# Designed miniproteins, single chains: the designs that were tried, part 50

Each design is a single chain, and the fold is of that chain. pLDDT is the mean over its residues in the fold that is shown.

## One batch from the design tools (miniprotein)

Design m1723
Fold by ESMFold2-Fast:
Structure m1723 (fold): chain A 61 residues (1-61)
Amino acid sequence: SWMDRAEVILAWIRRNATSAEAARAFVEAYLAEMRSRGVPEEVIAEFEKRAAEVIAELEAA
């Protein structure tokens, strides 16, 4: 499912992002990909919410 893929992508961002700014760039790129593929807005909104949590975690570190 898209949510299972989102979990993998979020784990990858958490592992590979060197800063909160880098994490935002990865999130924006993936959001653009999801939109281009016609992913439902509900799934996109959930991904954005979870991505914001990851970014906040990186900002706190």
Scores: mean pLDDT 80

Design m1724
Fold by ESMFold2-Fast:
Structure m1724 (fold): chain A 104 residues (1-104)
Amino acid sequence: MTELERVVQQVADIILELVEKIEKNPNLSEEELLKLADEAFAKIEALMRQHPDYVAEMARVALGSLAQAKERFKETEKDPEALERFLKALDYLGERVRELLRRF
């Protein structure tokens, strides 16, 4: 496994951990979901600072993993209000990743 492959896998794992926390606690408030997104973002930002040469690839994997998570929640979540909160938190994280990428 290359260094690039390792760091993009770590980014995918951070998004997967966020998704699993939401799936285990579907009654999380919007505030709690945004806090989990902020925690995931902090981990991604730390990896990007440690591996600045791979920031674009890490951002691509993060955004792709978030898009996949959004589609999965659209298919599996039956409560429209819960779905809206989940999608808002994932979109918020995606926007923060895009903004961070623009600063490198």
Scores: mean pLDDT 88

Design m1725
Fold by ESMFold2-Fast:
Structure m1725 (fold): chain A 69 residues (1-69)
Amino acid sequence: SAMTAALLTAGARRAAELGDGAAAGVVGHESIKEGVRDQEVADALREAAERGRDPVGAALARKYAEQIE
């Protein structure tokens, strides 16, 4: 739904702002589960991975960004 997509996009952007790859990974997983294939979500997940210092969280965020695309 549009509301689900908006909430996931907001969550992805927040994770990107914080550099929180683990949180971005959770949002990415939920996006796949809900069938949300929004480029804006994928872009925010990649941004979270690039800004963060957690290599494991970054890898998870990138994995889900690739699956959403």
Scores: mean pLDDT 82

Design m1726
Fold by ESMFold2-Fast:
Structure m1726 (fold): chain A 80 residues (1-80)
Amino acid sequence: AEAIKEAIQNLKNALSCLSKGDIECAKSALNKAVNELKKAGVLDKVLPALEQAHVCLSEGDIDCAKQALQNAISILEEEL
């Protein structure tokens, strides 16, 4: 439960970074979330949403990245 909560918080931090237009901040927060998800053993459940977020971030598509991150948060909240 703790690692999943930390992952959700880091994904929310990524959304905050994107609201400021800071893609590098968002990538850093996403990497922290991935590490917590590996510890929780649930990375595979959110992997498609996280892959979509990486694609959107690589293209500079902030709105696309926000949608993918929100989807990942929703999936993880079901695990709590």
Scores: mean pLDDT 84

Design m1727
Fold by ESMFold2-Fast:
Structure m1727 (fold): chain A 91 residues (1-91)
Amino acid sequence: SVSKSKKYTLAALIFANAGDLETAKYAFNKALKEASLEEKDDLLFTEGEIYSYIGKKDLAEETYEKLLKQYPNSPNVESAKKRLAQIKKSK
């Protein structure tokens, strides 16, 4: 059994890899709405990692910044800061 949030995250990954960023964003938004409050920061981090992996640095940067702003006490904050620093250095 897979949660609705995880199914939307998988859909987002598939569409992002296919270059359909509009559908990927829609699926990530659905995943976040289905997620528990405690899982939302992990999903934002995952979204940032996926955009970074496919080379969409601007989308990755925006997503990591959103994580830092909305979830400043998340366990993922330090990793997100490191990712942002790497993206900024690569322009």
Scores: mean pLDDT 84

Design m1728
Fold by ESMFold2-Fast:
Structure m1728 (fold): chain A 82 residues (1-82)
Amino acid sequence: NPVEEAVRAFEKGLEEGKILEGEKKATDIIKKNPNLSSEERVEMRKRMYEILLEEAEKKGDKERAEAAQALLEVLEDMAKER
């Protein structure tokens, strides 16, 4: 499942403090799977931002947590459109 692979690559990179490496690996997985639906792409970004929020909260990074929350709100609004 490309969505699960991309999310896990991002999560691992974030846990290791290698955010850019995690983002690159997630992007590479997306590029290898051009047939991903718009819904699957939105779900993947949502899960990535949820992980970013959780890690920011664990580290007490309020600015990053607020940014992740704002991104999740935008994705929820997009998901309401069919």
Scores: mean pLDDT 75

Design m1729
Fold by ESMFold2-Fast:
Structure m1729 (fold): chain A 83 residues (1-83)
Amino acid sequence: MLSPLQLEAEILISMMLILAVVSGAPEELIRELAELGELTAVASDEAVRKAMPYIEKAREALLKGDFEKALEYARKANEILRE
């Protein structure tokens, strides 16, 4: 089962992925967000904690329609989760 921190991150990522798909975001961003969800589910709590600020920044960028910044932050989060 996911830890509370992993569950929080997964809920945020799931909401971001739905928003991206509904908003017609670029396929590259949708793919990066899907990978973010997969990596978060198997990452350590320490890695998720380090990635969380970037997940939140990606969410903020996505809400503003800034797909380039959302992709940048999602990629940074994925780098941290991959180590």
Scores: mean pLDDT 85

Design m1730
Fold by ESMFold2-Fast:
Formats: C-alpha cells, sequence, structure tokens
Structure m1730 (fold): chain A 97 residues (1-97)
C-alpha cells in the first residue's frame, strides 16, 4: 500500500510538474526529501494516506503557481508543506492522529 501510494504520487508529479523532482525523486525547491521519505515522514506524524495525497497535490499546485516562502509565511505558516497540510485538512475534513 505505501509503495503503491508512492508510485501514484510520483506519476502525478511527473505528469503535472516533472521539473519539481530531481533524478532521485527529491523535490528541488523547499524539501530535502524524496517523495517516499516525505510520505513515510507524514505517516509517522499520524497523517492518513488520503491526507498525504491531497497535501501533495496542493504542494505541487503551490510550486506550479510560484508561491514564495514569504507569501506562505504571510499566511502564518513556516513552509509550503505546513500550508499544504492545513489546506488538505480543511478540504477533506480529516485530521492527523
Amino acid sequence: ELKELVEEILKYVKEKAPELLDENNRFKDGLPLTVEQLVEYLLSQGYSLELIKEAIKILVDLYLKGVSLEEIQSKGFSSHLQYALAEAEKKTGLKPK
């Protein structure tokens, strides 16, 4: 299931914004993690697979729109990931454990 989710996310990012990933499937701007490492980290923090999927879609959209770290900070968040997770929670109605 984890491996299938990671592959689904990789396909989504490569279809929508291949330029956001390096040759090791790490996000180029703002996250020093591979997609697999990011998913594993979020699962360890109690996020469901549904929340993780939605958050990554929002994260990709933020990068495609060129939303700066300063813009994210003006909204009260320390990172694009934190903002994406908060928006995913609002959109899905789901909470981490």
Scores: mean pLDDT 76

Design m1731
Fold by ESMFold2-Fast:
Structure m1731 (fold): chain A 104 residues (1-104)
Amino acid sequence: SSLFLGPLGKRVSLRTIARAAGLSVGTVRAFFRRFPRPELVTPEEIAAIRDRRQRLLAAALAYLSLRAVGMPLSVEQFATVFKISRRTASEALRLADRLAAAVG
């Protein structure tokens, strides 16, 4: 059970993502069925995600996508662009760092 993750440019196991995000493997699989291309998820779609941990995962992947194309944002800039709280933005950036570290 592995997935090619565009924002990280490589295949990542669903178990690795689940562990970093604090989600079940089944929830991560359902998330990627809903968002097969996380690099294309809009701020409006992220804001519509009701589950806090899934919303953090979507935001973290969006941040990694921006970083990969040379557009790293500050916590404040990311919060403004994605219309989320500064706290949620900070948590999303921390999750992004954990995901990047977990895959090398």
Scores: mean pLDDT 82

Design m1732
Fold by ESMFold2-Fast:
Structure m1732 (fold): chain A 72 residues (1-72)
Amino acid sequence: SLEVLAEQIQKEHPELTREQALEVAELLLRLQKEAKEEIEKAGYDPKVEEEKGKEIQERLEKAIAEAVEAAR
């Protein structure tokens, strides 16, 4: 669930508030859904899957870093 994912994010980044962790969790779920749709349209090409996985990771890392900085 969204709350379980947010709790996991907050456990890894305790400086984040619950609200910030929920926003990051919602972003992750949205990015995963969008990537899944693009991967499906590309016929499950492994290269596209790897590229989308990397993009999701980079965008999440940026969002977490910005949330951590804002929490200071």
Scores: mean pLDDT 80

Design m1733
Fold by ESMFold2-Fast:
Structure m1733 (fold): chain A 90 residues (1-90)
Amino acid sequence: MEAQEIAELHEKIRKIVSKVLEEAGVPSSGLVSGGIDGTASAVVGYLRGWESEEEAIAAAASSIASTGLVDRETAEKLAREILERAKKEL
């Protein structure tokens, strides 16, 4: 069923998001849970063809920046890295 495929893809992307944020020194617990979920949803939208690459990066960067832990420039760089890593690993 399509819903299960989307849920499995979202879970894989959440793991990539968490790994990239941890490598960048951003805490992956509590304060950033909403940022991780929102970022994963943006990347899933791109991979499913619902969102353009630029729309996915903008949405992901907004989700990361909303945590208040990084500035907008850093959030955009992290969003681009997450998207590239997802493309490479999937």
Scores: mean pLDDT 76

Design m1734
Fold by ESMFold2-Fast:
Formats: structure tokens, C-alpha cells, sequence
Structure m1734 (fold): chain A 80 residues (1-80)
């Protein structure tokens, strides 16, 4: 799957994914989460894109996509 990434890049990807998962948990716990469905879908789209880049061995693009996913989810939480 993501075996083409170096161990260092794989570790960075796993850490970034963990941050996105934490942001998702905070989003789901928010009382107005349903009002931010479009932002949630955008975040999920960025995660799927990140997985695609990781499978191609493009660690920089994969990490950037995960950072964008985290940003979108954090902004949705702040605005809700």
C-alpha cells in the first residue's frame, strides 16, 4: 500500500493521519457538526487524495493533502 515511502516519510504520514483522525473526533463531538457537512466532505476528499499520493510514493504531496484536511476540519470546528 504505502510501502514505497521511506520509513521517515511513512512515520510523518502516520503522524499527520493521526492529527486528522483527532480533528475528525473533535468535529464529530461538535453540536453543530451537521451544519458543516460540506466541510467534512472536503476534508474526507483531501484524505483520499493523500492516500493516492502515498501509494504513488509522493510523500510531500501526501503530507500536504493531510495538512489541508486537518486545516479544513479545524476551520469547520472554529466556525461552528
Amino acid sequence: MIRELSPEDAARFEAALARVQEAMARFDAHPNAKLKRKELLKGIGHVLRAIGYALEGDADAALAALEEAERVLEEAIKEA
Scores: mean pLDDT 76

Design m1735
Fold by ESMFold2-Fast:
Structure m1735 (fold): chain A 56 residues (1-56)
Amino acid sequence: MSPEELQAKLQEVQRTFGLDEKSALELAVLAQAYDFDVEKLRARSTIPDEVLDYFA
């Protein structure tokens, strides 16, 4: 995923799920750490499945 696509999806997630700016940044850092691997994020993070499914 390009950095621009990632930023766009983070803004959509922030809007859709009511995440504050700090929570959106934490999601971005974690997603980058796992190379945006949704399966790894599900297994290794506390991010809700509803949020992760938005990126799948």
Scores: mean pLDDT 69

Design m1736
Fold by ESMFold2-Fast:
Structure m1736 (fold): chain A 93 residues (1-93)
Amino acid sequence: SKLDEIVKKVEEILKKLAELLGVESVNLGLVEDIALLKSLGKSNAEIGKILNLSQGTVSRYTKAIFEASGLEDFKELLSLLYSAMIHEAVSRV
């Protein structure tokens, strides 16, 4: 199904993101929060203040997210992440 393809694509993005950030796994909630705030037009400095992160950390995550996803539109990324979450939630019920 198209939803299974979306889930697989998100899993591949998260795996590549973990590799780029040098971590075993990424905090999905943090990725979603950054994508949401960027989609609302917030700067890396503003996001750092909202999430209690340095601007450098936000910039590093933003760059890694674009490189891992191949997407430059945070709204498209956010839609993809939410679609995968909905599919997984429904599949477990």
Scores: mean pLDDT 77

Design m1737
Fold by ESMFold2-Fast:
Structure m1737 (fold): chain A 63 residues (1-63)
Amino acid sequence: ADRAADAAGAGAAAGGAGSQETARAKYLGIHENGPEGARRAALEAGGSERAAELAKQGADFYS
């Protein structure tokens, strides 16, 4: 239901963005060296969609 789905999403964003996931995402992002990798890394680091979008745009701008 809505509550279960919403809780799962919030939990995944908060829990998944842990320190280990952040480090792993960073490493994979560097290896892939792409805007999508940067967006994923930012999402896992903070779980903020805004930060992820900025990271993706920044990486795309830099490439």
Scores: mean pLDDT 53

Design m1738
Fold by ESMFold2-Fast:
Structure m1738 (fold): chain A 66 residues (1-66)
Amino acid sequence: DSYAKKAGEAARNGNAGKTSDYGTEGALLSPELGFKAGLTGADEGRKAGDDESMSAGLSGAHGGLS
């Protein structure tokens, strides 16, 4: 939850690197947390019109399944 919130806030602010970092930190605790953070980052990046943050979030979510 806090990782998803942080990833979403980073993506909303156009920070693709932080969006990816929070997804990775969540994934280190559990794949579910990383997946949620990735999806939240992707959704907020899309809403903000930031393709890089959206892509970072989607890649993080997909990576959690690998």
Scores: mean pLDDT 72

Design m1739
Fold by ESMFold2-Fast:
Parts: C-alpha cells; sequence; structure tokens
Structure m1739 (fold): chain A 78 residues (1-78)
C-alpha cells in the first residue's frame, strides 16, 4: 500500500500538470491524511448529508497548508 506522503505527492503532481483529479482520488487522500476512514466510507457509499459535506469542506481547508508543507519538503529533497 502507498504511504500518505506518496499519495499526496501524486495528487500534487497531477494538479501541477493540469490533470483532472477524480472524486475517489480526493477521498482516498482525505482518508490517508486525516485517517477518518468512517467519513470517507460514508461518502463512497453515497451518504451526502449536509453535515457530512460541511465536514468534508472543512477537512479540505485544513489540508491546503499540509499540501504546501509537503511540496516544500519534496523540493528540499532534490
Amino acid sequence: MKKAKEKIREYIEKVRNGETVSVDERLELLEEVHKDKKLVEKLKNGDTSPELIEKLHKLEEDMEPLFEKIVEELLKEE
């Protein structure tokens, strides 16, 4: 299985290349980063309650600084 850092790296590379990222890939990334498997599984099963969507938006906002930090770490490794 791929580590969270590797999944985040692949996501960042796709975004930089102007590629479309699927909803499933975004949900897998959320599961790896926040480790909230129950939230991800509910979304995969089609549970789109307003409360769950609100939580997803907040998690996406929290992830943005983490993406920037990981990008900086990857640039330092070169």
Scores: mean pLDDT 61

Design m1740
Fold by ESMFold2-Fast:
Structure m1740 (fold): chain A 65 residues (1-65)
Amino acid sequence: MFSKEEVIEIVRSVPGISEEQLEQLEKLLEGKEELSKKEVIDLVKSVPGISEEQIKAITKKLLES
C-alpha cells in the first residue's frame, strides 16, 4: 500500500505532470491515508487533463515499487 506522500512523489516523478494536476491529486487523496495500486491508478485516471501516457508511466512506477 502507498501513503498519500508516496503517491504524490511517484506522480511528480513522471515527466509532464503539472502543478495543477498534483493539486487535483491532493484533493482526491483527502481522507485517504493509505492506498492500493488499483486505488492509486483509479484516482490518477480521475485527474482532469491527465493523459493515457502519464497513467501508463505512473503504473510502471507503482510496479517498480
Scores: mean pLDDT 79

Design m1741
Fold by ESMFold2-Fast:
Structure m1741 (fold): chain A 94 residues (1-94)
Amino acid sequence: EEEKKKAIEKARSLVDKAREYVDQAMADPSKAEEYVRKAAEYLIQAADEISKVDPGLGEAMKKIAEGVLKSGDVEETRGAVDLAKGYIDYLESQ
């Protein structure tokens, strides 16, 4: 229980960092690729934390993060952050 709570808390912090970079990418399109890459890296780290609680959700989140890392699309990255928040909220409710 305690280990799962710590993993969820860490995942939430990492997703919040990813959101900050998405917001920066939207504010400065000239650096969007750099900020999207950083956001995707944080989402991959969050997926690794989620995998400690729910391996299936962690794997799904990692595939989405890897996809946005390859696309460099700000909108897709924002969607990935929102989806990750939904996964974390779901796990906290269990």
Scores: mean pLDDT 85

Design m1742
Fold by ESMFold2-Fast:
Structure m1742 (fold): chain A 88 residues (1-88)
Amino acid sequence: SLQTMLDALRQAAPALERLVAAASPADVAALDARLQALFKQAIDHINKGDDDGAMKSVQQMLLVAADAAERAGLLDDAAHLRRLAEQL
C-alpha cells in the first residue's frame, strides 16, 4: 500500500540525513539523481495501479541508499536500510 511505502521512507529519513552529512557533494548529487529517478518510477507505478511495481521501486531506493551508506562508513545505517527493504 502507499501507506506502507511512505512508512518505510519515513523510517529511512534519519539514515539519509546522516548519509547526506557524511558523503562528498559529488556522491550526494549522484545519489540524489538515482533516488529521484526511482521515486519517479514508484509514482508512475502508483498512477497505473501497480502496487507491486511501486513497492519494488521503493525497495530499490532503500537498497541504493544502503549501498551509499556502506561506502560512506555508516554501517549501522546501511544495515537498517537493508532491513527496511527486506520488510517490503
Scores: mean pLDDT 86

Design m1743
Fold by ESMFold2-Fast:
Structure m1743 (fold): chain A 64 residues (1-64)
Amino acid sequence: MSELEILKQRAKEVIEKNPDNDDINLALETSVKQLEQAEKDGDRERYAQAKQQALAVIDQAERL
């Protein structure tokens, strides 16, 4: 599984565990879309930024 697929899987799990947390769901959905777009465009800087954002949200949710 690629890094992007792992990140998407972790984001999906966080969303499924927090269905009523609109802020986490929106942040992860946005970050995943940015990751997919950056990978498609070959934009390494945008990919890195979206990855950092996704990991921050995932890490915060995993601490709850």
Scores: mean pLDDT 80

Design m1744
Fold by ESMFold2-Fast:
Structure m1744 (fold): chain A 88 residues (1-88)
Amino acid sequence: AKVTVTVTAESGEAALEAAQAAGDSAVKRAGGEGTYEVKQEGPTKAVATVDVPNEKGEGAGTGAALAASFQGEKLGVEVKVEVEVEEL
């Protein structure tokens, strides 16, 4: 499954940190079975693209959203998180 996590924050740095937390959490929720890549897509936006087994996609997506939100709280910044899961 492909899990796409889009994070919007007050800065690209905050968005990147939240997106990295999302990607790391998604792979951990998949039992370490997967990979992720994070890209800054704008001055306030970052995207994590995660590749995990299909049966773990929904759990990975949920874990990613929670991790991004928690990272925002840790940074003292409001983050907006959008998660899309596509079975491959």
Scores: mean pLDDT 81

Design m1745
Fold by ESMFold2-Fast:
Structure m1745 (fold): chain A 60 residues (1-60)
Amino acid sequence: ATTKDDFVEALKSADKDVQNKAIEALRSLFGDGSVTAENFINQLDIPQAKKEYFLQQLSS
């Protein structure tokens, strides 16, 4: 879906403001540390190290 592709692009961005806005949007939609947010991140086509980083940001 377009929203999934938009989040993938934002999370891959070198721009920290873009990354932070994507993380805040996920937190707002799914809740901080929610299973749904974790499952969404784990399904993204990104490196495992990036997934772990974003999961930590969601849990903070």
Scores: mean pLDDT 69

Design m1746
Fold by ESMFold2-Fast:
Structure m1746 (fold): chain A 55 residues (1-55)
Amino acid sequence: SEEEALARALAQGAADRLGVPATDEMIRKVLELMRRGNGEVTGDEIEAAVREAAG
């Protein structure tokens, strides 16, 4: 879906900034954040989700 494509792009961007590979778990967490925020999510929330999924 379009939401999944956007979540993937946002997760990949954050993962690139952090120097880690983007994972399905990161994409899923970003997608959940977008759905809870009615399609709106902050960069801080994205980076926090990616960091948590990375370890």
Scores: mean pLDDT 81

Design m1747
Fold by ESMFold2-Fast:
Structure m1747 (fold): chain A 71 residues (1-71)
Amino acid sequence: SLLPELVAEARELAKQVEENPDLDKALTLYHLIQQDPSLERLLPLLFRYLGRAFEALGRHDLAARAYAEAE
């Protein structure tokens, strides 16, 4: 699954950059989905938050991959 790869990249970026709201939302939502499978319906929203975060942080390659998964 692409999701673990994108989350790993997001966690690495979180160590290297100032606070980003979309990055925080993405990592928080991922944690909630891991705790409650009923929230898997929110996976498209998670991918959109990841896409926005990557785009804002200049990782356009990862943003494109995340946005593709949101569809």
Scores: mean pLDDT 83

Design m1748
Fold by ESMFold2-Fast:
Structure m1748 (fold): chain A 64 residues (1-64)
Amino acid sequence: SALERAIATVLTFFRKFGGVDVTSFSAAARAWLAARLGPDPSVDAALALLPELKTHVRGTVIAL
């Protein structure tokens, strides 16, 4: 689906350029993105959420 492609693209970008093992956060990140993206998001709309997702992931790590 478009949502799955958009989420996969964002998570791939996060893994390649984040320098952090996001595997442990991928389920939470996926749920967060799905809640904010509609059922038919563009990849560009999903990539626009990258800075906010980065903040969310940091917040989750600090809460642990």
Scores: mean pLDDT 67

Design m1749
Fold by ESMFold2-Fast:
Structure m1749 (fold): chain A 96 residues (1-96)
Amino acid sequence: MTPEQVETLLLARLLMSEGEVYVSIKRAEKLVEKGKYEEALKVIEDAIDNLNKEKQDMEDDAKKYKVPQELVDKINQSINKSLQDLKEKKKKIEKL
């Protein structure tokens, strides 16, 4: 696989991950509205775990195929922002 092909795949994976984070947050909010706080927390915790695993897998691929560091930094910045959004949502649910 060429570096350019890996870059395209990493960007596609980033977009998919951002979409999954959004869906998980909305699912958790709907569960909170129904009083299902433990289920809502599990949705957020599973999303955090999945995103951390995806981050590691993307970093491993970027290293293996020598993807430019500038692109790796942008991907990590986007993932870290999504992780912060999930952690903030978890903290709010835990206070209920």
Scores: mean pLDDT 87

Design m1750
Fold by ESMFold2-Fast:
Structure m1750 (fold): chain A 86 residues (1-86)
Amino acid sequence: MKEELEKMVEGLEEQVEGSIKKAEELLKQGKYEEAIKLAEQTYREAERFLEMHREQLEQYPEVLERAREVVERAKEALERLKKEAE
């Protein structure tokens, strides 16, 4: 159902944002390897969500676009954190 899918995407968005903040804190503490691993895991989980729910998301283009934006945010955060760790 659309509402259930929207709630799942909302949950993914909250999870990604929380994990990015945690990774940023780890980076500030000098825990570079842990920060990068968390960011990589977060990005992979977001990509997996998109792939697992692709069939359902294609029925609701606006929800699909939101999910894609969440995945892109996770990717951008990972790239940024990798650059900061170098």
Scores: mean pLDDT 84

Design m1751
Fold by ESMFold2-Fast:
Structure m1751 (fold): chain A 101 residues (1-101)
Amino acid sequence: MKLPVGLVYSDKPPTVEDARIAAGYAAALAGLEVTRVVRESQNDKYAEVELELADGRRVRGYAFSSKEEVEKFMKEHGLKVLGEAENPVDGRKFVVAEVEV
């Protein structure tokens, strides 16, 4: 089953809030309502959020401090890029990818 993944980056330290926004973008692309937050975590490299959708699928969001770190993460995890979008409110760049599970 293919899962959408949202990735966001900026030149500021990554936050769980940024990862939640990225996961929400992936959920919107899937066209499904978010029912709950499954997990939130942060480390020195990135922040991560996992959301559960109305059909029981899960989407993940990741926030990074640079585009280079996003590209490295995508290579390490074999993620396929679906598209790029910009948040119209704050101009942040989002990459939407998918992983096969």
Scores: mean pLDDT 75

Design m1752
Fold by ESMFold2-Fast:
Structure m1752 (fold): chain A 70 residues (1-70)
Amino acid sequence: SLEAARAELERRRAQMDVAIDNNKTLLEELKKNNAPEEKIRFLQKSIDALETVGREILDRREKALQAAAA
């Protein structure tokens, strides 16, 4: 159970990285198509937040699982 939860967190980290990379590619396409600056900046900030805050949340959950296992 705890081991499975840790594996799920690891999978979520990998999926998050893929999602961030995919959104960065989308961001480049939006820039090439001269999309509204508001949308471009919003997506950029969302990507950054996911990468930073998302990692922090997963790290905190991992530590909580470690504490529960101890």
Scores: mean pLDDT 82

Design m1753
Fold by ESMFold2-Fast:
Structure m1753 (fold): chain A 77 residues (1-77)
Amino acid sequence: DRDRLLRRARDDGLTLLDTTRDMYTRDGLDFARRLRMTDRRLTVDDTRRLGYRYTLDGTMTMTRDVLDRLDTLLRDL
């Protein structure tokens, strides 16, 4: 359910870009998982690559909860 996925992403302060499925393939999930292992902050470029946007009030820090939520959203696409 894409509409439910988009609403859930918005509720989490993320905007999911409606793009091709390629952005949400295994490579996209692997990239998200690698970000969790680095404990680094997400940049605009990182979120754009994942098909998401950070909130206007700052840079999103990749935590386990954020990554798990992103994985769930990406798997539902």
Scores: mean pLDDT 46

Design m1754
Fold by ESMFold2-Fast:
Structure m1754 (fold): chain A 106 residues (1-106)
Amino acid sequence: EKETVKLLADRAAERLQEYAELIESRSPEEFDAWMREQTGTDRPAAEILREDVEFAADVAIKAKELGYTEQAEKVLQALRDLSEATRKAGMEEIAQAAEEAVKRVE
């Protein structure tokens, strides 16, 4: 149980950090194409990003409650990085969702 939350938090932070790096280095169209390839579906990248942001926040809150402060802080930093990257890219809705998630965690 506790080990699972720790693993999920580490994975969530890694995933969000990957999104932030790709959004900074790619055009919106290139990022959407990459997301379709990764998911194997034609779902909008924005919907997947929102779901991953919400999941990361939920896991970080649970990790914090269980005393996994290092994992919670990694997710928090990844959410901040994603918010900055998406805001610079003009993905304001996702930037706002990530910023709101940061406020919910800490």
Scores: mean pLDDT 83

Design m1755
Fold by ESMFold2-Fast:
Structure m1755 (fold): chain A 64 residues (1-64)
Amino acid sequence: MTAAVEVEGDVVKAVGVSNGKVYEGETTDPVVSALARELAATDVARAASVAISGAAAEGTLKVE
C-alpha cells in the first residue's frame, strides 16, 4: 500500500492507495490519533490504515 499521513495537533489526515482505489480520511478521535502518531514514526502504512479506520467510524472516509 502506498500511504501518507499528516498530523496537525489533534487531527490526523491519511491517504492510502490500494488495488487502484484512493482512500482519504481524517480522524479527530484522541485515541486513534495518538496511535496513528506513534505508528507514523515507524510504519506509515499502518498509521494510515489506523487513521482511515477512524475516519470510516466518524463518517469522513472518502473512496475514489
Scores: mean pLDDT 77

Design m1756
Fold by ESMFold2-Fast:
Structure m1756 (fold): chain A 57 residues (1-57)
Amino acid sequence: MVDEKLEQIRREAERRAAEAPDGDAARQAILDVYEQGVRDLGLPRARVDAVEVDLAP
C-alpha cells in the first residue's frame, strides 16, 4: 500500500526531473514532488529521504 504510493512518487519525480533543463532544476523538481507526496500520504520526511537516495540520477 504505502510502498506502491512511494513508487508512484518516484516515477513522478523522475518524469519532472527529466523535463528539467538543468541539474539544479531537476533536483528542485524532485524535492517538490516528494514534498507533495509526503503531504498526501502523511509520511515522515526521513522515509522519503531514503527513497530519494535510490532515485538520485
Scores: mean pLDDT 66

Design m1757
Fold by ESMFold2-Fast:
Structure m1757 (fold): chain A 91 residues (1-91)
Amino acid sequence: SLIEKGRKEFEKGNYEKAIEYLEEALAEARASTDPHKAGVEIKALEELGRVYREMGNLEKALQAEVEAGVILLEAAVRGEDLDAMRAAGEA
């Protein structure tokens, strides 16, 4: 998965490449008609926040973290299956 590719690049210290894969994962999730896309969006945003924080870009890290929190809150308000969302975020 693109999220896994992003994590591997992050572990190697290739932050720019990690961001490229994670932004691609986020864009694909947002373009998807999959009812579980929110889980993938949240996971991609959490990983982006982690990469930006490690780079010292706290503004972009906070933006990603806030956006992930908003998506999670919206899903919770709709009564969505959080376990299914977690599984989707690992794809």
Scores: mean pLDDT 80

